# Designs tried in a protein design run: designed miniproteins, single chains, continued (4). Part 49

Each design is a single chain, and the fold is of that chain. pLDDT is the mean over its residues in the fold that is shown.

## One batch from the design tools (miniprotein)

Design m13688
Fold by ESMFold2-Fast:
Structure m13688 (fold): chain A 80 residues (1-80)
Amino acid sequence: MMSDEQIQAAVDKIVNLPDPRLSAALARHAILDPNMPLRAKLAILEAGLASPNPLVREAALEAGLASDDPALRALAERAL
């Protein structure tokens, strides 16, 4: 199980990077990664959907909708 500190570090390293193109790519990859804990994927998706950058929001939404996990898809569908 990931700690809150580890989850926040993942959000910071993925969603809050200065290059929005890189943030978008990393967010999509993390949300679709089968080895990433669900708790971290949900936090990354939620942060990505709340991003001020449209590239990051679009990537997070696309990845959430494409996910096999019903919780991730439900969160993404609520953002539509």
Scores: mean pLDDT 80

Design m13689
Fold by ESMFold2-Fast:
Structure m13689 (fold): chain A 68 residues (1-68)
Amino acid sequence: SAMEEELERLLAEAREAVEAGDLARYREIVQKIYDLIESIEDVNKRNELLSRFWEEVDRLEAERRARE
C-alpha cells in the first residue's frame, strides 16, 4: 500500500540520518513514522504496522546509541 511504501521510505531516511550522525533529522523522521502510523483509523492495520516497524526502529535506535 502507499502507506507501507511511505513508512519504508521514512525508515530508509532514518537509517541515512543515523549513518550521517544527524540526530535532529533522525528524531524528526522517527516522529513522522510514529505520527503516520497513529493517523491510521483502522485499529487492526495500525497494530499490524506498529508491530512491524517497532522492531526496525528499535534496531535503528540501538545503532544510533552505539554511535554516541
Scores: mean pLDDT 82

Design m13690
Fold by ESMFold2-Fast:
Structure m13690 (fold): chain A 72 residues (1-72)
Amino acid sequence: EKVIEDIKKIAERTKALVAEMTDPETAQRANREIDELAKKAIEAAKKGDIQTASNLTVAGALRAVGLVEEAL
């Protein structure tokens, strides 16, 4: 279950960074995208698809950066 713990930690740290970088409305939108991708990553990890889980975790972080950049 370490992969699932790592996915959750990455999602939480990404949300914390977004909250420091942008307004609450943009942060809320980014948090939704991060949580949705983290949920999909956790499901992939539960099925043993670690590569997909890793890719979705990275996609969540990149999506958050894109949303913050659009708000600037």
Scores: mean pLDDT 77

Design m13691
Fold by ESMFold2-Fast:
Structure m13691 (fold): chain A 55 residues (1-55)
Amino acid sequence: SKAQALAQLQVLTEGIKEIDEALKNGSSVPRDVMLAARDKAQQQAKALEEQIERL
């Protein structure tokens, strides 16, 4: 449903913000791992945005 897609998009958006904050402040997670996770989350968010437009 559109509501479920919107909820998932919000979770992905918050996840990206959390990764960005960790990149600024430092983290025990390697930078390359965080960047890969951010890229995947951004890709998923774009796919969901396109899906939402079709719902």
Scores: mean pLDDT 82

Design m13692
Fold by ESMFold2-Fast:
Structure m13692 (fold): chain A 76 residues (1-76)
Amino acid sequence: SAEELFKQMNELYRETRRKLEQAKTLEEHKEIEEEFRKRMDEILAEASKLSRQVQLEVEAHVGLAEMYITVRRKEL
């Protein structure tokens, strides 16, 4: 369902943010970013099966997470 998918996305973002806050090196940040992107691709694939509207909502949240990751990386 859209609700469950959104919940999974929020949980992934929360865990990723927690890991990024613990990352002390650029290398650690890159590993966390790669894992996040892999898991987001899986969520996006599931979203595309539901509807275009759900897909766009998930993509918007992915964009916000990517922005945070990019800003955090520049601080290392």
Scores: mean pLDDT 74

Design m13693
Fold by ESMFold2-Fast:
Structure m13693 (fold): chain A 77 residues (1-77)
Amino acid sequence: MELTEEAKKLLEKYGEVKSLADFFNALMKYIRDNKLFDPENPNIIDLSGELGKLAGVDKIDLNSDQFGEFLRKLLKE
């Protein structure tokens, strides 16, 4: 799987993404560094920044269909 050029550039700071596992690790580091997890509900991510702009959403529930759609927005077809 390849990231979009925009997603690669955004996640480049967190290391090279060569696999789906690297992608997930880089994404989780980005979310953590930017304090995007809701502290009362870690399944909710607030995306009111560049990551949300790429995904076209301001909030995502990790247990919903929204997370799968979000991942697809960051992956190259």
Scores: mean pLDDT 73

Design m13694
Fold by ESMFold2-Fast:
Structure m13694 (fold): chain A 108 residues (1-108)
Amino acid sequence: MMKILIVGPGGSGKTTLALELAKRYPDAVLILTHPSSDTPELRELAAEVIVEPIDSINFDEKKFEEIIEKYKPDLIIEVRLEGEPEMEKVKKLAEKYNIPYELVVTPR
């Protein structure tokens, strides 16, 4: 069962991405770092939805590493709006654990 960790601030398009991932991979476990993406529609489409909140203002690297160690995701996707700074720590932790990393930039 594929586990996908989706990280990014609220409103960054994570809800749309999570729905598309659930449609493409209905047996996937989706791990969300923001509760705004946890919708009834997503829970009907995905095999499992897990919410592990991380502060979007102050990125808690230790909490994020604990999530990686607990769930051992197969893919980490960072979602941001165009013009927002990249969370370098997310990419570095993905590289540290040898997990595939994808950056998704959504237009404003």
Scores: mean pLDDT 75

Design m13695
Fold by ESMFold2-Fast:
Structure m13695 (fold): chain A 84 residues (1-84)
Amino acid sequence: MEEFEKEIAELRDKMGEVNLKLRQALKKLPLEEQRKIMTEFNAELKKIDDEIAKTTDPEKILELYRRQVEVMEKHLKKAEELLK
């Protein structure tokens, strides 16, 4: 349990870092591009949140949290690519 809590905390910290970078990148984009990225981002996170709500398996929850980090990094990359 303690190890599970530690892994979740580390993933949450990473999500916080990526989210900060994403917000900074989005502010530099036109409003239309911000809206498109945020719409896709929120939809993908919602799908993962729904999967988390359906399971009590700690390993599956960790996998889903890792997928949330991947979704956040994916959208950060999209925003950064538009700033080139």
Scores: mean pLDDT 83

Design m13696
Fold by ESMFold2-Fast:
Structure m13696 (fold): chain A 78 residues (1-78)
Amino acid sequence: GRAEEIRRLEEGLKSSEESLEELEKNREKYSAEDFRQAYAVNKGMFEEAAKRLEELGELELAERVRELLERLEELAKE
């Protein structure tokens, strides 16, 4: 059901936040290539999650995911 899907996406958002926080903390430990790979994977996951949450009408959660995307983009720019 819709509620179950939203809960799964919300749990995915928590995991995404933790993954981004770890990437931010360990930025100096990543080679340029390793960071590029981590960036691409996280960006794809965040974009899909935001799109799906928007389709479900969960605009607040979608906006929260887009904030993660902005943080990821900022991290890439240093």
Scores: mean pLDDT 83

Design m13697
Fold by ESMFold2-Fast:
Structure m13697 (fold): chain A 77 residues (1-77)
Amino acid sequence: MELLEEARRLAAEFLAALLAGDVARAAELDARLTEVLRRAAELGQTDPELAAALRALLRELQAALAAHAATIEAALA
């Protein structure tokens, strides 16, 4: 599952860049992560285990992004 492992690595690096405030690095990683996730989703159409793992990764990423957004909103209040 090369694409899923790469997606997990890129997602972790992307979140770390966001937490560090490294906008340029986060943008670079977002582009790479998007391409890997697109390819993984195509393979997931015929692989239910990959599809389930991809959904889990996307839920984790969504939760982390929501937490980050909430932190920014709290700082602006």
Scores: mean pLDDT 78

Design m13698
Fold by ESMFold2-Fast:
Structure m13698 (fold): chain A 78 residues (1-78)
Amino acid sequence: REEVRQLLEEAKELAKKDPDKKLGEAMVKVLDALISDLETTSDEDLRELLELLKLAAEKNGYKEIAEKFEEAIELLEK
């Protein structure tokens, strides 16, 4: 879980640097909520949320953020 938290924090920092301030702020809020609920969210629900976030990041051209979500998914499947 700690490694997943670190990856989500890294994704949040990348989202803060987004030139689209509204999209970046929305991503930061979603990541803040996910990080806050990390210990109470089941591995299954967390994986589903991360898969949706990865797809959203890919569709918006955020390759580095999508890579962080992929790494987090891999850690949960271990």
Scores: mean pLDDT 74

Design m13699
Fold by ESMFold2-Fast:
Structure m13699 (fold): chain A 81 residues (1-81)
Amino acid sequence: MVELESRTDLSPTQSLYRYRVTEDGEAEITLVLPRDAKVTVVTISGSQSTLQTYDVPAGENVLTVDVTGADSVHVVTEYIP
C-alpha cells in the first residue's frame, strides 16, 4: 500500500506526487487529470530507482504499481500540448 505525502505543481504543465510505501505488494494510485498526460512512476528503494512511463488520458485513471521492496513512489505528470 502507498500513502500520499505531498502534491507539488512543478510548472503549469508538470506535477509531482510523493507517496510513502506502507506495505509490500501492488498499490493503486488514482490520478484525476484535466488533460492527456505522460506519467512517469519512479519506484525508490534506498539508493536505487526504477522508472516506468505511461500515456494517460484526461479524466480519472487508476495506475497499479508493484511497490514490493520500495520505500517511496514518486509520480510525475507532464501534460501533452
Scores: mean pLDDT 81

Design m13700
Fold by ESMFold2-Fast:
Structure m13700 (fold): chain A 93 residues (1-93)
Amino acid sequence: SIDELVEDGKKKIEQAKSFEELFKALREMVQKLLDYAREKLSPEEAQKLGEEAVKKLNEIFDKYREGKSLEEVRQEAIKFLEDLAKKIKEMLK
């Protein structure tokens, strides 16, 4: 289920000890959520969702480049996964 994907993703992000590990975990979880959505959404809806997710990933990466701490970037990553999953659930209603 999507809730199981989010909980697995949050655990991996919480366990990340470096920015490299955090961004790797975040990208993997976002891809899994987008793959889940792609099976159930129209091609047009899936493309738009993917574009919005890429934009948000870039915004989180920019916070890292601006010198935000690992913990601040981690909290943004967790929030993004929760928000993305919530959006997918709403789109599937």
Scores: mean pLDDT 86

Design m13701
Fold by ESMFold2-Fast:
Structure m13701 (fold): chain A 97 residues (1-97)
Amino acid sequence: SSAIADTQARIDAAVARVQAQVDAYIANNPDASAIDIMRFVRDVVMDIQRRDGISPIDAMRILNRVSLVIHQAAGDTDGVARLQNSIARNDARIAAA
């Protein structure tokens, strides 16, 4: 439906915005721990949620997609696989609706 497509486009735009901020944070803080990076990601997602009125479910989708990139950067193969499976299931549910 158009409502699902509009929601997906909004999530994709938010993911891109969070990713750009995370990339800048990592570039400016090359010694930051995974914990530091994840705290920054959460703060950015919460800020976007407040500004754009994103639902908690959509905020979780944004967090999962950004977390995928962080786990990839950290070399966490198992974490990457789990997040990819979660994203694929969500995409399949959207396609089936």
Scores: mean pLDDT 74

Design m13702
Fold by ESMFold2-Fast:
Structure m13702 (fold): chain A 78 residues (1-78)
Amino acid sequence: SSVEELIERWLEIVERLASLFPPEVAEQMREYARQLARQILESPNAKELIKATLAALVEEVDDPELKAEAEKLLKEAE
């Protein structure tokens, strides 16, 4: 449950979510996620930022399987 592990698993969820969108939107989502991951890792508040990012993903994602995986990951981050 390191911050790095949480970010890697969040990126896996984002990749699966991105695959549900058209290719041009999917690539924009992947690029945004990579940028955000870098910013979180460089932050002194990395753990709180990844928790907030996971909480936002839970609220925004409509796919029930991906929402459940994001909720599980958020609980592991607590």
Scores: mean pLDDT 84

Design m13703
Fold by ESMFold2-Fast:
Structure m13703 (fold): chain A 63 residues (1-63)
Amino acid sequence: MSDEERRERVRALAERHGVPDDATGTRLVLEGRTEPVEAFRAEVEALAKELGLSAQELLSLTS
C-alpha cells in the first residue's frame, strides 16, 4: 500500500465522520461535539493496526 493510498483512506474516514480538516475538528470540540472526532480517531487507530503502523505514523502522512 502506497502513502497516497494510506492518505486517501484516512481522508475518507475523516469525511465519513465529518472531520475533513483540523479546523472542523477544533470547531466541533469547542461546540462540545467530541463524538465525531473520537470516532474518527478510533477508526484511524484500527486502520493503523491493520497496516502494522502506529496511529501517529498514519496521521503524520496526512499532515
Scores: mean pLDDT 75

Design m13704
Fold by ESMFold2-Fast:
Order: C-alpha cells, then structure tokens, then sequence
Structure m13704 (fold): chain A 62 residues (1-62)
C-alpha cells in the first residue's frame, strides 16, 4: 500500500469492463507503447497531435 489518498478501490471502479475495453480498442495499446518506447520526445509529440486531432473531431461531432 503506497498512498491512502489514492484509494485503490476507486481506481478499480473506473476499470469498468465496458469502458476499459472500449478505450483499449480506440487507442490500440500496442501501437501506443511502440511509439512511446521508440522516441520519448518524438513519440510524445506525435501522440499529442493524434490526441488533439481526435479531440477536435469529437468536439466537432458533438
């Protein structure tokens, strides 16, 4: 047990099977790890741009 304030129980609730699976499919954890492991700076910038585009698309659609 590291931090009482973190509340491990709360994190487990957020790990809902439905939300977890949907998020994993959307991002493709394998691809995310690959890019991040290759180049921390370049990968971070690439991921940021991808996230920004995804967010903009969601906002425009909403």
Amino acid sequence: MKYSKFDKGSKEELKNPKVNEESKKAFGSKDYYEAKNDDSELAKKLRQEELEALRAHALAHA
Scores: mean pLDDT 53

Design m13705
Fold by ESMFold2-Fast:
Structure m13705 (fold): chain A 91 residues (1-91)
Amino acid sequence: ITEEQIREAEELLREAVEEAKEEVRRVAEELERQGRTREAAVLYTAAMIDINAEPYDVAYMVAQGVPREEAIERARRRLRELVERLRRIAE
């Protein structure tokens, strides 16, 4: 896996990654307002690790022979599913 492949994946996923990070921030803030500070910290840390790993996972899948378009679509799907899960937690 090359640095160039990772940067390309980061660029293609930029919008989805930013949307997911914004949702993590909102949910963590809401949990903190509820006094659920430990849950907010754990959720924020775990979700940010998963979100930031997506470009690396795409680069790895492409290196393993998965078509780039398929790898990107799988990553976008995972990010959308994460956002939907996060929205339900804060309610």
Scores: mean pLDDT 84

Design m13706
Fold by ESMFold2-Fast:
Structure m13706 (fold): chain A 108 residues (1-108)
Amino acid sequence: MKEIEEKIKKIKEEIEELIEREGASEEERELVERALEAAEAGDLDTVIELLDKLRELGASPELIELLGRYAMLQFMKKGDYVSATAVAIAGIGAAFDVELARRREEEA
């Protein structure tokens, strides 16, 4: 439906805005671009791998969550609900791990 395409476009804009606002590193920007491309290509394994690499780099939980949602919507648009569910779970898990690590460092 047109609604999924509109949500995909909006999330992509939110990702670009967040990257600019947070001053994401060149490494994070490269991983984000590859994740967007892999999601558009329907490459689940690559998307999950790139989300995990962003987690390892300490990318923001918000950025990881938005990328997971973007990939989920791309798979849903293709009718691949199994891959959409898998990437949604992977994205939530990666974002949660980064948030826990940040809280340990900040003690807040």
Scores: mean pLDDT 82

Design m13707
Fold by ESMFold2-Fast:
Structure m13707 (fold): chain A 55 residues (1-55)
Amino acid sequence: MVMLRTRTTQVGDDKLIETYDEDGNLVGKKRTSGDAQDVARAAKELIEEGEKKLK
């Protein structure tokens, strides 16, 4: 089973979205504008990429 945890951190005017696996390893990260819609899309893409990669 793959369980991914996402964190969103504000970095200046941008948001850093990080995806971690069950062991706490960083699987992916993406920096995007601080707009909520951009953050949501980036987080979704990171989760999908992480699940695809870790299976």
Scores: mean pLDDT 75

Design m13708
Fold by ESMFold2-Fast:
Structure m13708 (fold): chain A 68 residues (1-68)
Amino acid sequence: MSEEEKLKEEFKKKLLNVYRTTDDPLQLRAEVNRIAKEFQEKLKELGYSEDEISRLIQEVFEEVNEEL
């Protein structure tokens, strides 16, 4: 598994968990934003561009929506 694929899977897993366990909409928004920022920071460490990070975030959100 590539580093990118590993980070995407971790991001997806964290998002699925928060969507399934958080009932408060404000708490949900805060946790989703925190998780997304963590993913962005890790990709930045690997040398990804802002545009690449944005695309990867969108891809993971689409996968999460499909799983819910």
Scores: mean pLDDT 82

Design m13709
Fold by ESMFold2-Fast:
Structure m13709 (fold): chain A 95 residues (1-95)
Amino acid sequence: MEEQRKADGERLISVAEDLIAEATKLIGEAKKSNDIEEQKKLVREALRKVIAAHIAVAGAEYFSADPERVARLRAQVDALSAEIDKLMAEIEKKK
């Protein structure tokens, strides 16, 4: 009876997982870069992915009955957001 809602929740979980993976990769590339302008570009792209992931997780919570998976993804998004804030502060100090 909730097959459609579960399907929508699963799609949003997959979207969030992909966005988290992409953001993690971009943050890693930003940390390795010695070019301030490249770091700023990578951090901005990572921030866009994290914002999209946050929206996807909120949507998955609305459609999914699996609170454990949603909580795990939310924790990952929060951790990535904190890492981006730290990187942005470090970039500003180098200017």
Scores: mean pLDDT 82

Design m13710
Fold by ESMFold2-Fast:
Structure m13710 (fold): chain A 76 residues (1-76)
Amino acid sequence: MTLQPRSQQTRNQQIQAFLDDLYRRGAISPAQRQQIFDYARQNNMDMGQVIDYMRTVRGIPQSVINAAAARIGRAA
């Protein structure tokens, strides 16, 4: 609560960029991209939580997730 990121916008931009890369790779549909982004915002999820959700709930291959994450966060 007391330690907050500088901007929620930065987190949302990272999530959107990650989902855009997944969409460009054909891993998710436009509808899924929007649903996941909305769900992440409503649950205040970070990139790690979004990645876990995609892997465990959506069954997206780890190799595809890793490729998209590497592009957005330099695989950090």
Scores: mean pLDDT 72

Design m13711
Fold by ESMFold2-Fast:
Structure m13711 (fold): chain A 100 residues (1-100)
Amino acid sequence: LSPAERLARRAAAQLFAREVLELLKEEGFSDEDIERVRERLAALIERVSELSPEEAAAEFDRFVDDLIRELDITDEAVRAKLRAGAAATVALMREMLAAL
């Protein structure tokens, strides 16, 4: 992967991480839960910076499914926002890579 491609993928993943953390804060999750999610998002960003958009999509989908299960997110609107955020991130990643 070129440095520009890695940077584009990392930037898209960092935007996703920010949106997830903001959503969890708005929904009233504990600082302890938010910090655990922040650590997992940091690991996710490193992994997806090396993956194709197709592979990254699978990683984002798995991350969202795991997050919903572990935090017991039962609010359908919150689940929809997380899934939409993952899809939007993959679309942004594809657009940024196409612009290179």
Scores: mean pLDDT 85

Design m13712
Fold by ESMFold2-Fast:
Structure m13712 (fold): chain A 90 residues (1-90)
Amino acid sequence: MKLSVSLEGAKVLEEIVANTSEGGVATIVFEAPDSDTVTLTVELSEDAHLKIYLDGKEVFDGELPAGTHTFELKVEPGKEHTLKVIAEKL
């Protein structure tokens, strides 16, 4: 399957995405200097179980259909954060 991610409202410092036949993992290191909110867009090529971790804390866990999904995430402004998105094919 293919996992694609994009982050709006953030300065992305590092992005690593790995896709396999069975899933995808994305890791984003970012800053939000001007806002306490960032918008994560996740694109799934297939139905998947999705987990989202912000600074090591689980902020989403659920099954989603193929397509585009958008999440608003609350962050500490002016700090560096790590976002990890894990998709496992259903």
Scores: mean pLDDT 87

Design m13713
Fold by ESMFold2-Fast:
Structure m13713 (fold): chain A 100 residues (1-100)
Amino acid sequence: MDLDDAAKAGEETGILFVEDKEKALEYLKKLKTLMEALGAGVGILKVLEEYDAVAEVHDILGEDGSTKPTEEQIKKAVEKAAETLKKLGYDEFAEILLKV
């Protein structure tokens, strides 16, 4: 997944155009970097997409009433990603993600 291209596309369509979007992208980049460093492969990012962990961040942003992604909302999305990783048997990645 190219997170930078996805972020640009989201910004142009208004999906990720918020003041704190960079925090959400930073957490996703950390997850990608950890997966690449550990050599565990491309499949985990696809699995996170399948479980809509990233989509929940967009849902929060898309709610009525000028919703900005807060630090708490971004942390909740990261926690959900970690829970998904544990559920799928990737406990070590979940532990690393939660330590961030």
Scores: mean pLDDT 49

Design m13714
Fold by ESMFold2-Fast:
Order: C-alpha cells, then sequence, then structure tokens
Structure m13714 (fold): chain A 91 residues (1-91)
C-alpha cells in the first residue's frame, strides 16, 4: 500500500514538472510579466525540492528548465533558490 502511494506521488510530481516546463516555454515565447516569471521561478524551485525529497533526478529537471527560461526567469529562479536555502539554514 505505501509503495503504491509513493508511486502515485512520483507520477503526480512528474506530471507537475511537465506542466511547469510547458508554462516556461509559453512565457519565454510570449513574454509575460515579472509577476508571472517570478511565480514560474518559484514553482521550479519548489519542484526541485520535491524531486530531491522523492529521490528523483532533480538535476535533469533543473538543466531542462534553465535551458527553456529567458534571462529574467533565470534571475528570479536564482533568487527563489537563495530564499529557500536561507529558510532551510534558519530551520
Amino acid sequence: MEEEKLKEEKKEVEEGIEKILEMIRREAKEGGSDEERRALAEAVAEALRELERLGLDAEAFRKEALELMDERMRELFEEALRRLEELEAAA
């Protein structure tokens, strides 16, 4: 039962990742607001944390996401990661 739940959780995270990558491609092509880019950057940072927690390939996802991001999204992504690292250091 627990193994089946973990398998379902991994599938949900993988599906979430595909949606995030699709949103990054759309924003890079269409040019959204800083608010939208920030939300995507934060979603990528959170997805990386979930991948690490589940023992999935976080580095492959990070690389693919960064290749799809424009310069502003990359800056916001670095800010989001720094914030998460600071929160972890404070805990």
Scores: mean pLDDT 77

Design m13715
Fold by ESMFold2-Fast:
Structure m13715 (fold): chain A 82 residues (1-82)
Amino acid sequence: HMEERRRRAREWMRLAAEEAEKSGALETARVLRRAADNITEEDLEAVERGYEEAKRAGLSEREQRLAGGGAVAERARRERGE
């Protein structure tokens, strides 16, 4: 169900934003919170790809969720050449 996928992605993005704030990555947290409020299909695909890639790499469940949630910020950082 599409709404369940969006709700899960928003949850993981907010989780990643909280961890970013704790580590002092305030810009990353801001990007993730904004994206979570207006998640696009491209954002949803990025979150799901990040989650599946971390899963294939054998990361823990928590790291899988953080990789998925943080995927939008990683994409934005790459687009800025950072």
Scores: mean pLDDT 83

Design m13716
Fold by ESMFold2-Fast:
Structure m13716 (fold): chain A 88 residues (1-88)
Amino acid sequence: MEELQREIDRAMARMTVAVAERTLPKIEKDVENAKTDEQKQELIDELQKQIDLLRKVRELARELGDEETAARADALLKRYQALLDKLK
């Protein structure tokens, strides 16, 4: 049971990180092109959701000893947070 749960959690963490890495260039471009307060608020909401997910995934990866996935999640968190700061 524990071994199966760890494999599921590991796959989920890796998938979440891979999706976030793939999405990042689009979000960076959307942030650069944001002109209205409405566009900025939509991006703030999206960035906050991604940050919340990445924090959970980073914690999970660390608990599982997946140092590579944890490091990737941490790097993504810093990049998403920098984008959020640009919108404020």
Scores: mean pLDDT 84

Design m13717
Fold by ESMFold2-Fast:
Parts: C-alpha cells; sequence; structure tokens
Structure m13717 (fold): chain A 71 residues (1-71)
C-alpha cells in the first residue's frame, strides 16, 4: 500500500540518522522527528493525527500509523 511504503520511507530516513551511541535525549528527539514525519504521511492519507510534541503524542501517531496500515 502507498501509506505503508511512505511510512517505511520515513522510518528508514530517521533510522539512517540514529546511532546506537546516541544519548537518551537524542533518541527522544529522533522519536519525535519520526512521529512528525509519520503524521505528515497520515494527514496526506486523510487520517487525523495529533502534533507530536511529547512521547505520548508520538506513541499515539505510531498507533494511528499501524492502524492505518492494517486497514
Amino acid sequence: SELEERARAVIAETAARVSPDDSLEQQRQAALELAAGLREVLLEAGVEAPEPTDLEQAEAVARLTLEAIAA
């Protein structure tokens, strides 16, 4: 599906920028950036998603992305 392909591209792009030596703060920022990218994919597909300003919102965006892929 197009949504799955776009979501995978966002994940791959973020993963390429993450290092296993990154601090917890850097990992948290990467998670927020990933969620923001996934939110754009969801919005383009017509799915409402909250702005990921914290990890709880990032988790909500991730859940919505998985639900949209599974539909």
Scores: mean pLDDT 84

Design m13718
Fold by ESMFold2-Fast:
Structure m13718 (fold): chain A 87 residues (1-87)
Amino acid sequence: VEEVREYLEKALEAIKEGDYEKALEYIEKAKKLADEFYEAGDEEKLEEIRRALAEALKEVSSLAAPLPPSVVKSIEELEKEEKEKKE
């Protein structure tokens, strides 16, 4: 769980620095770790990770930093991919 939180923190820091490419990689790593906990059946840890990811996305949305359209599209694609898998 500490690893996932660390990746999310690094992703947020990269976004604040304007390194959106690195931020996307950290977000993806955090999601993959969350998926591993899902496979293991650790719902408690998965819920905490899911909340941390949602918090990170809220912080990104509140940032006033300019975001390249290509990076925005990649982020939206990651979000839609998870949504489609749920449905």
Scores: mean pLDDT 64

Design m13719
Fold by ESMFold2-Fast:
Structure m13719 (fold): chain A 73 residues (1-73)
Amino acid sequence: MKEEAELVLKGMVEYIKKNESLSEEEKERISYVAASLLGISFEEALKLVEEAMKKETPEERAKLFEEKAKELF
């Protein structure tokens, strides 16, 4: 994974760590960034964000984004 993509993923994870729940608008905004970063559809990114928010720990949420990035890069 490129260093720039890694920094953006860490930034998204930190935002998710600070928020125990996200509004629908926040999920959409994060999903647009994730879709652009990972080169996937908005719908796929939104599902990834929603699945991550169901995880209890920030580390598990980070792992979902890392695993998806490895599949695409």
Scores: mean pLDDT 70

Design m13720
Fold by ESMFold2-Fast:
Structure m13720 (fold): chain A 115 residues (1-115)
Amino acid sequence: SEDERIEEAKKKIYLLLAEELKKEETRKEFIEELRKKGYSDEEIELYLYVLDLLAEALENVAKNNKNMYDEYEKIIEELKEKYKISEEEAVELIREVEDMITPLVEEAQEKVLKE
C-alpha cells in the first residue's frame, strides 16, 4: 500500500541519516562549524552528545517501532539530567543540531527517493 511504502522510505531515510551522523568526516565538519560559531570545547562536546542521542533516536524509530516524539522527550530528559540545564535550553540545543544537519537530512531523502 502507499502507507507501507511511505513508512518503509521513512525508515530507510532515518537509518541512512543515523549512519551519516556517526561518520568521522561528518563529525569533524560538525565540530568545525561549531568552532566557527565561537563555541568552547566543552560546548562542542555537549553538541556532539546531542548528535549521538539524535542518531540513537533515528535508529530506535526505524528498527524498534519507537515514536519520534517520545524519543525527543527522552533526549530532553537525558540532557536535563546530565547537564543540569532547563527544558527550554535542551529544546534549543536539539533545534540547533537539527538545523545544522538539515543538508544531511535532504541528502538522505534524495538517496532514498531518487528525486
Scores: mean pLDDT 86

Design m13721
Fold by ESMFold2-Fast:
Structure m13721 (fold): chain A 76 residues (1-76)
Amino acid sequence: SAAVERLVEIILKEYPELDEEEVRAWVEAFVAHLRSLSPEEREAFLAGLEELLAKEPDNEVLKAYLELAQEVDAEL
């Protein structure tokens, strides 16, 4: 997934001390968690993430996080 790769790259850019494989495993676990939520729970999660991004509009990690969550929701 392009959104998975973007989030991994952004996290490693902000936190270069982190292990790429561990970051990738964390992002994949997050995708699995989102897929396990009900449609209503995913909508609430996306709304919360959009509210956080509205408070920090230049936060690139949060933008990539939201893009990944939106991609997962669109595929379900």
Scores: mean pLDDT 82

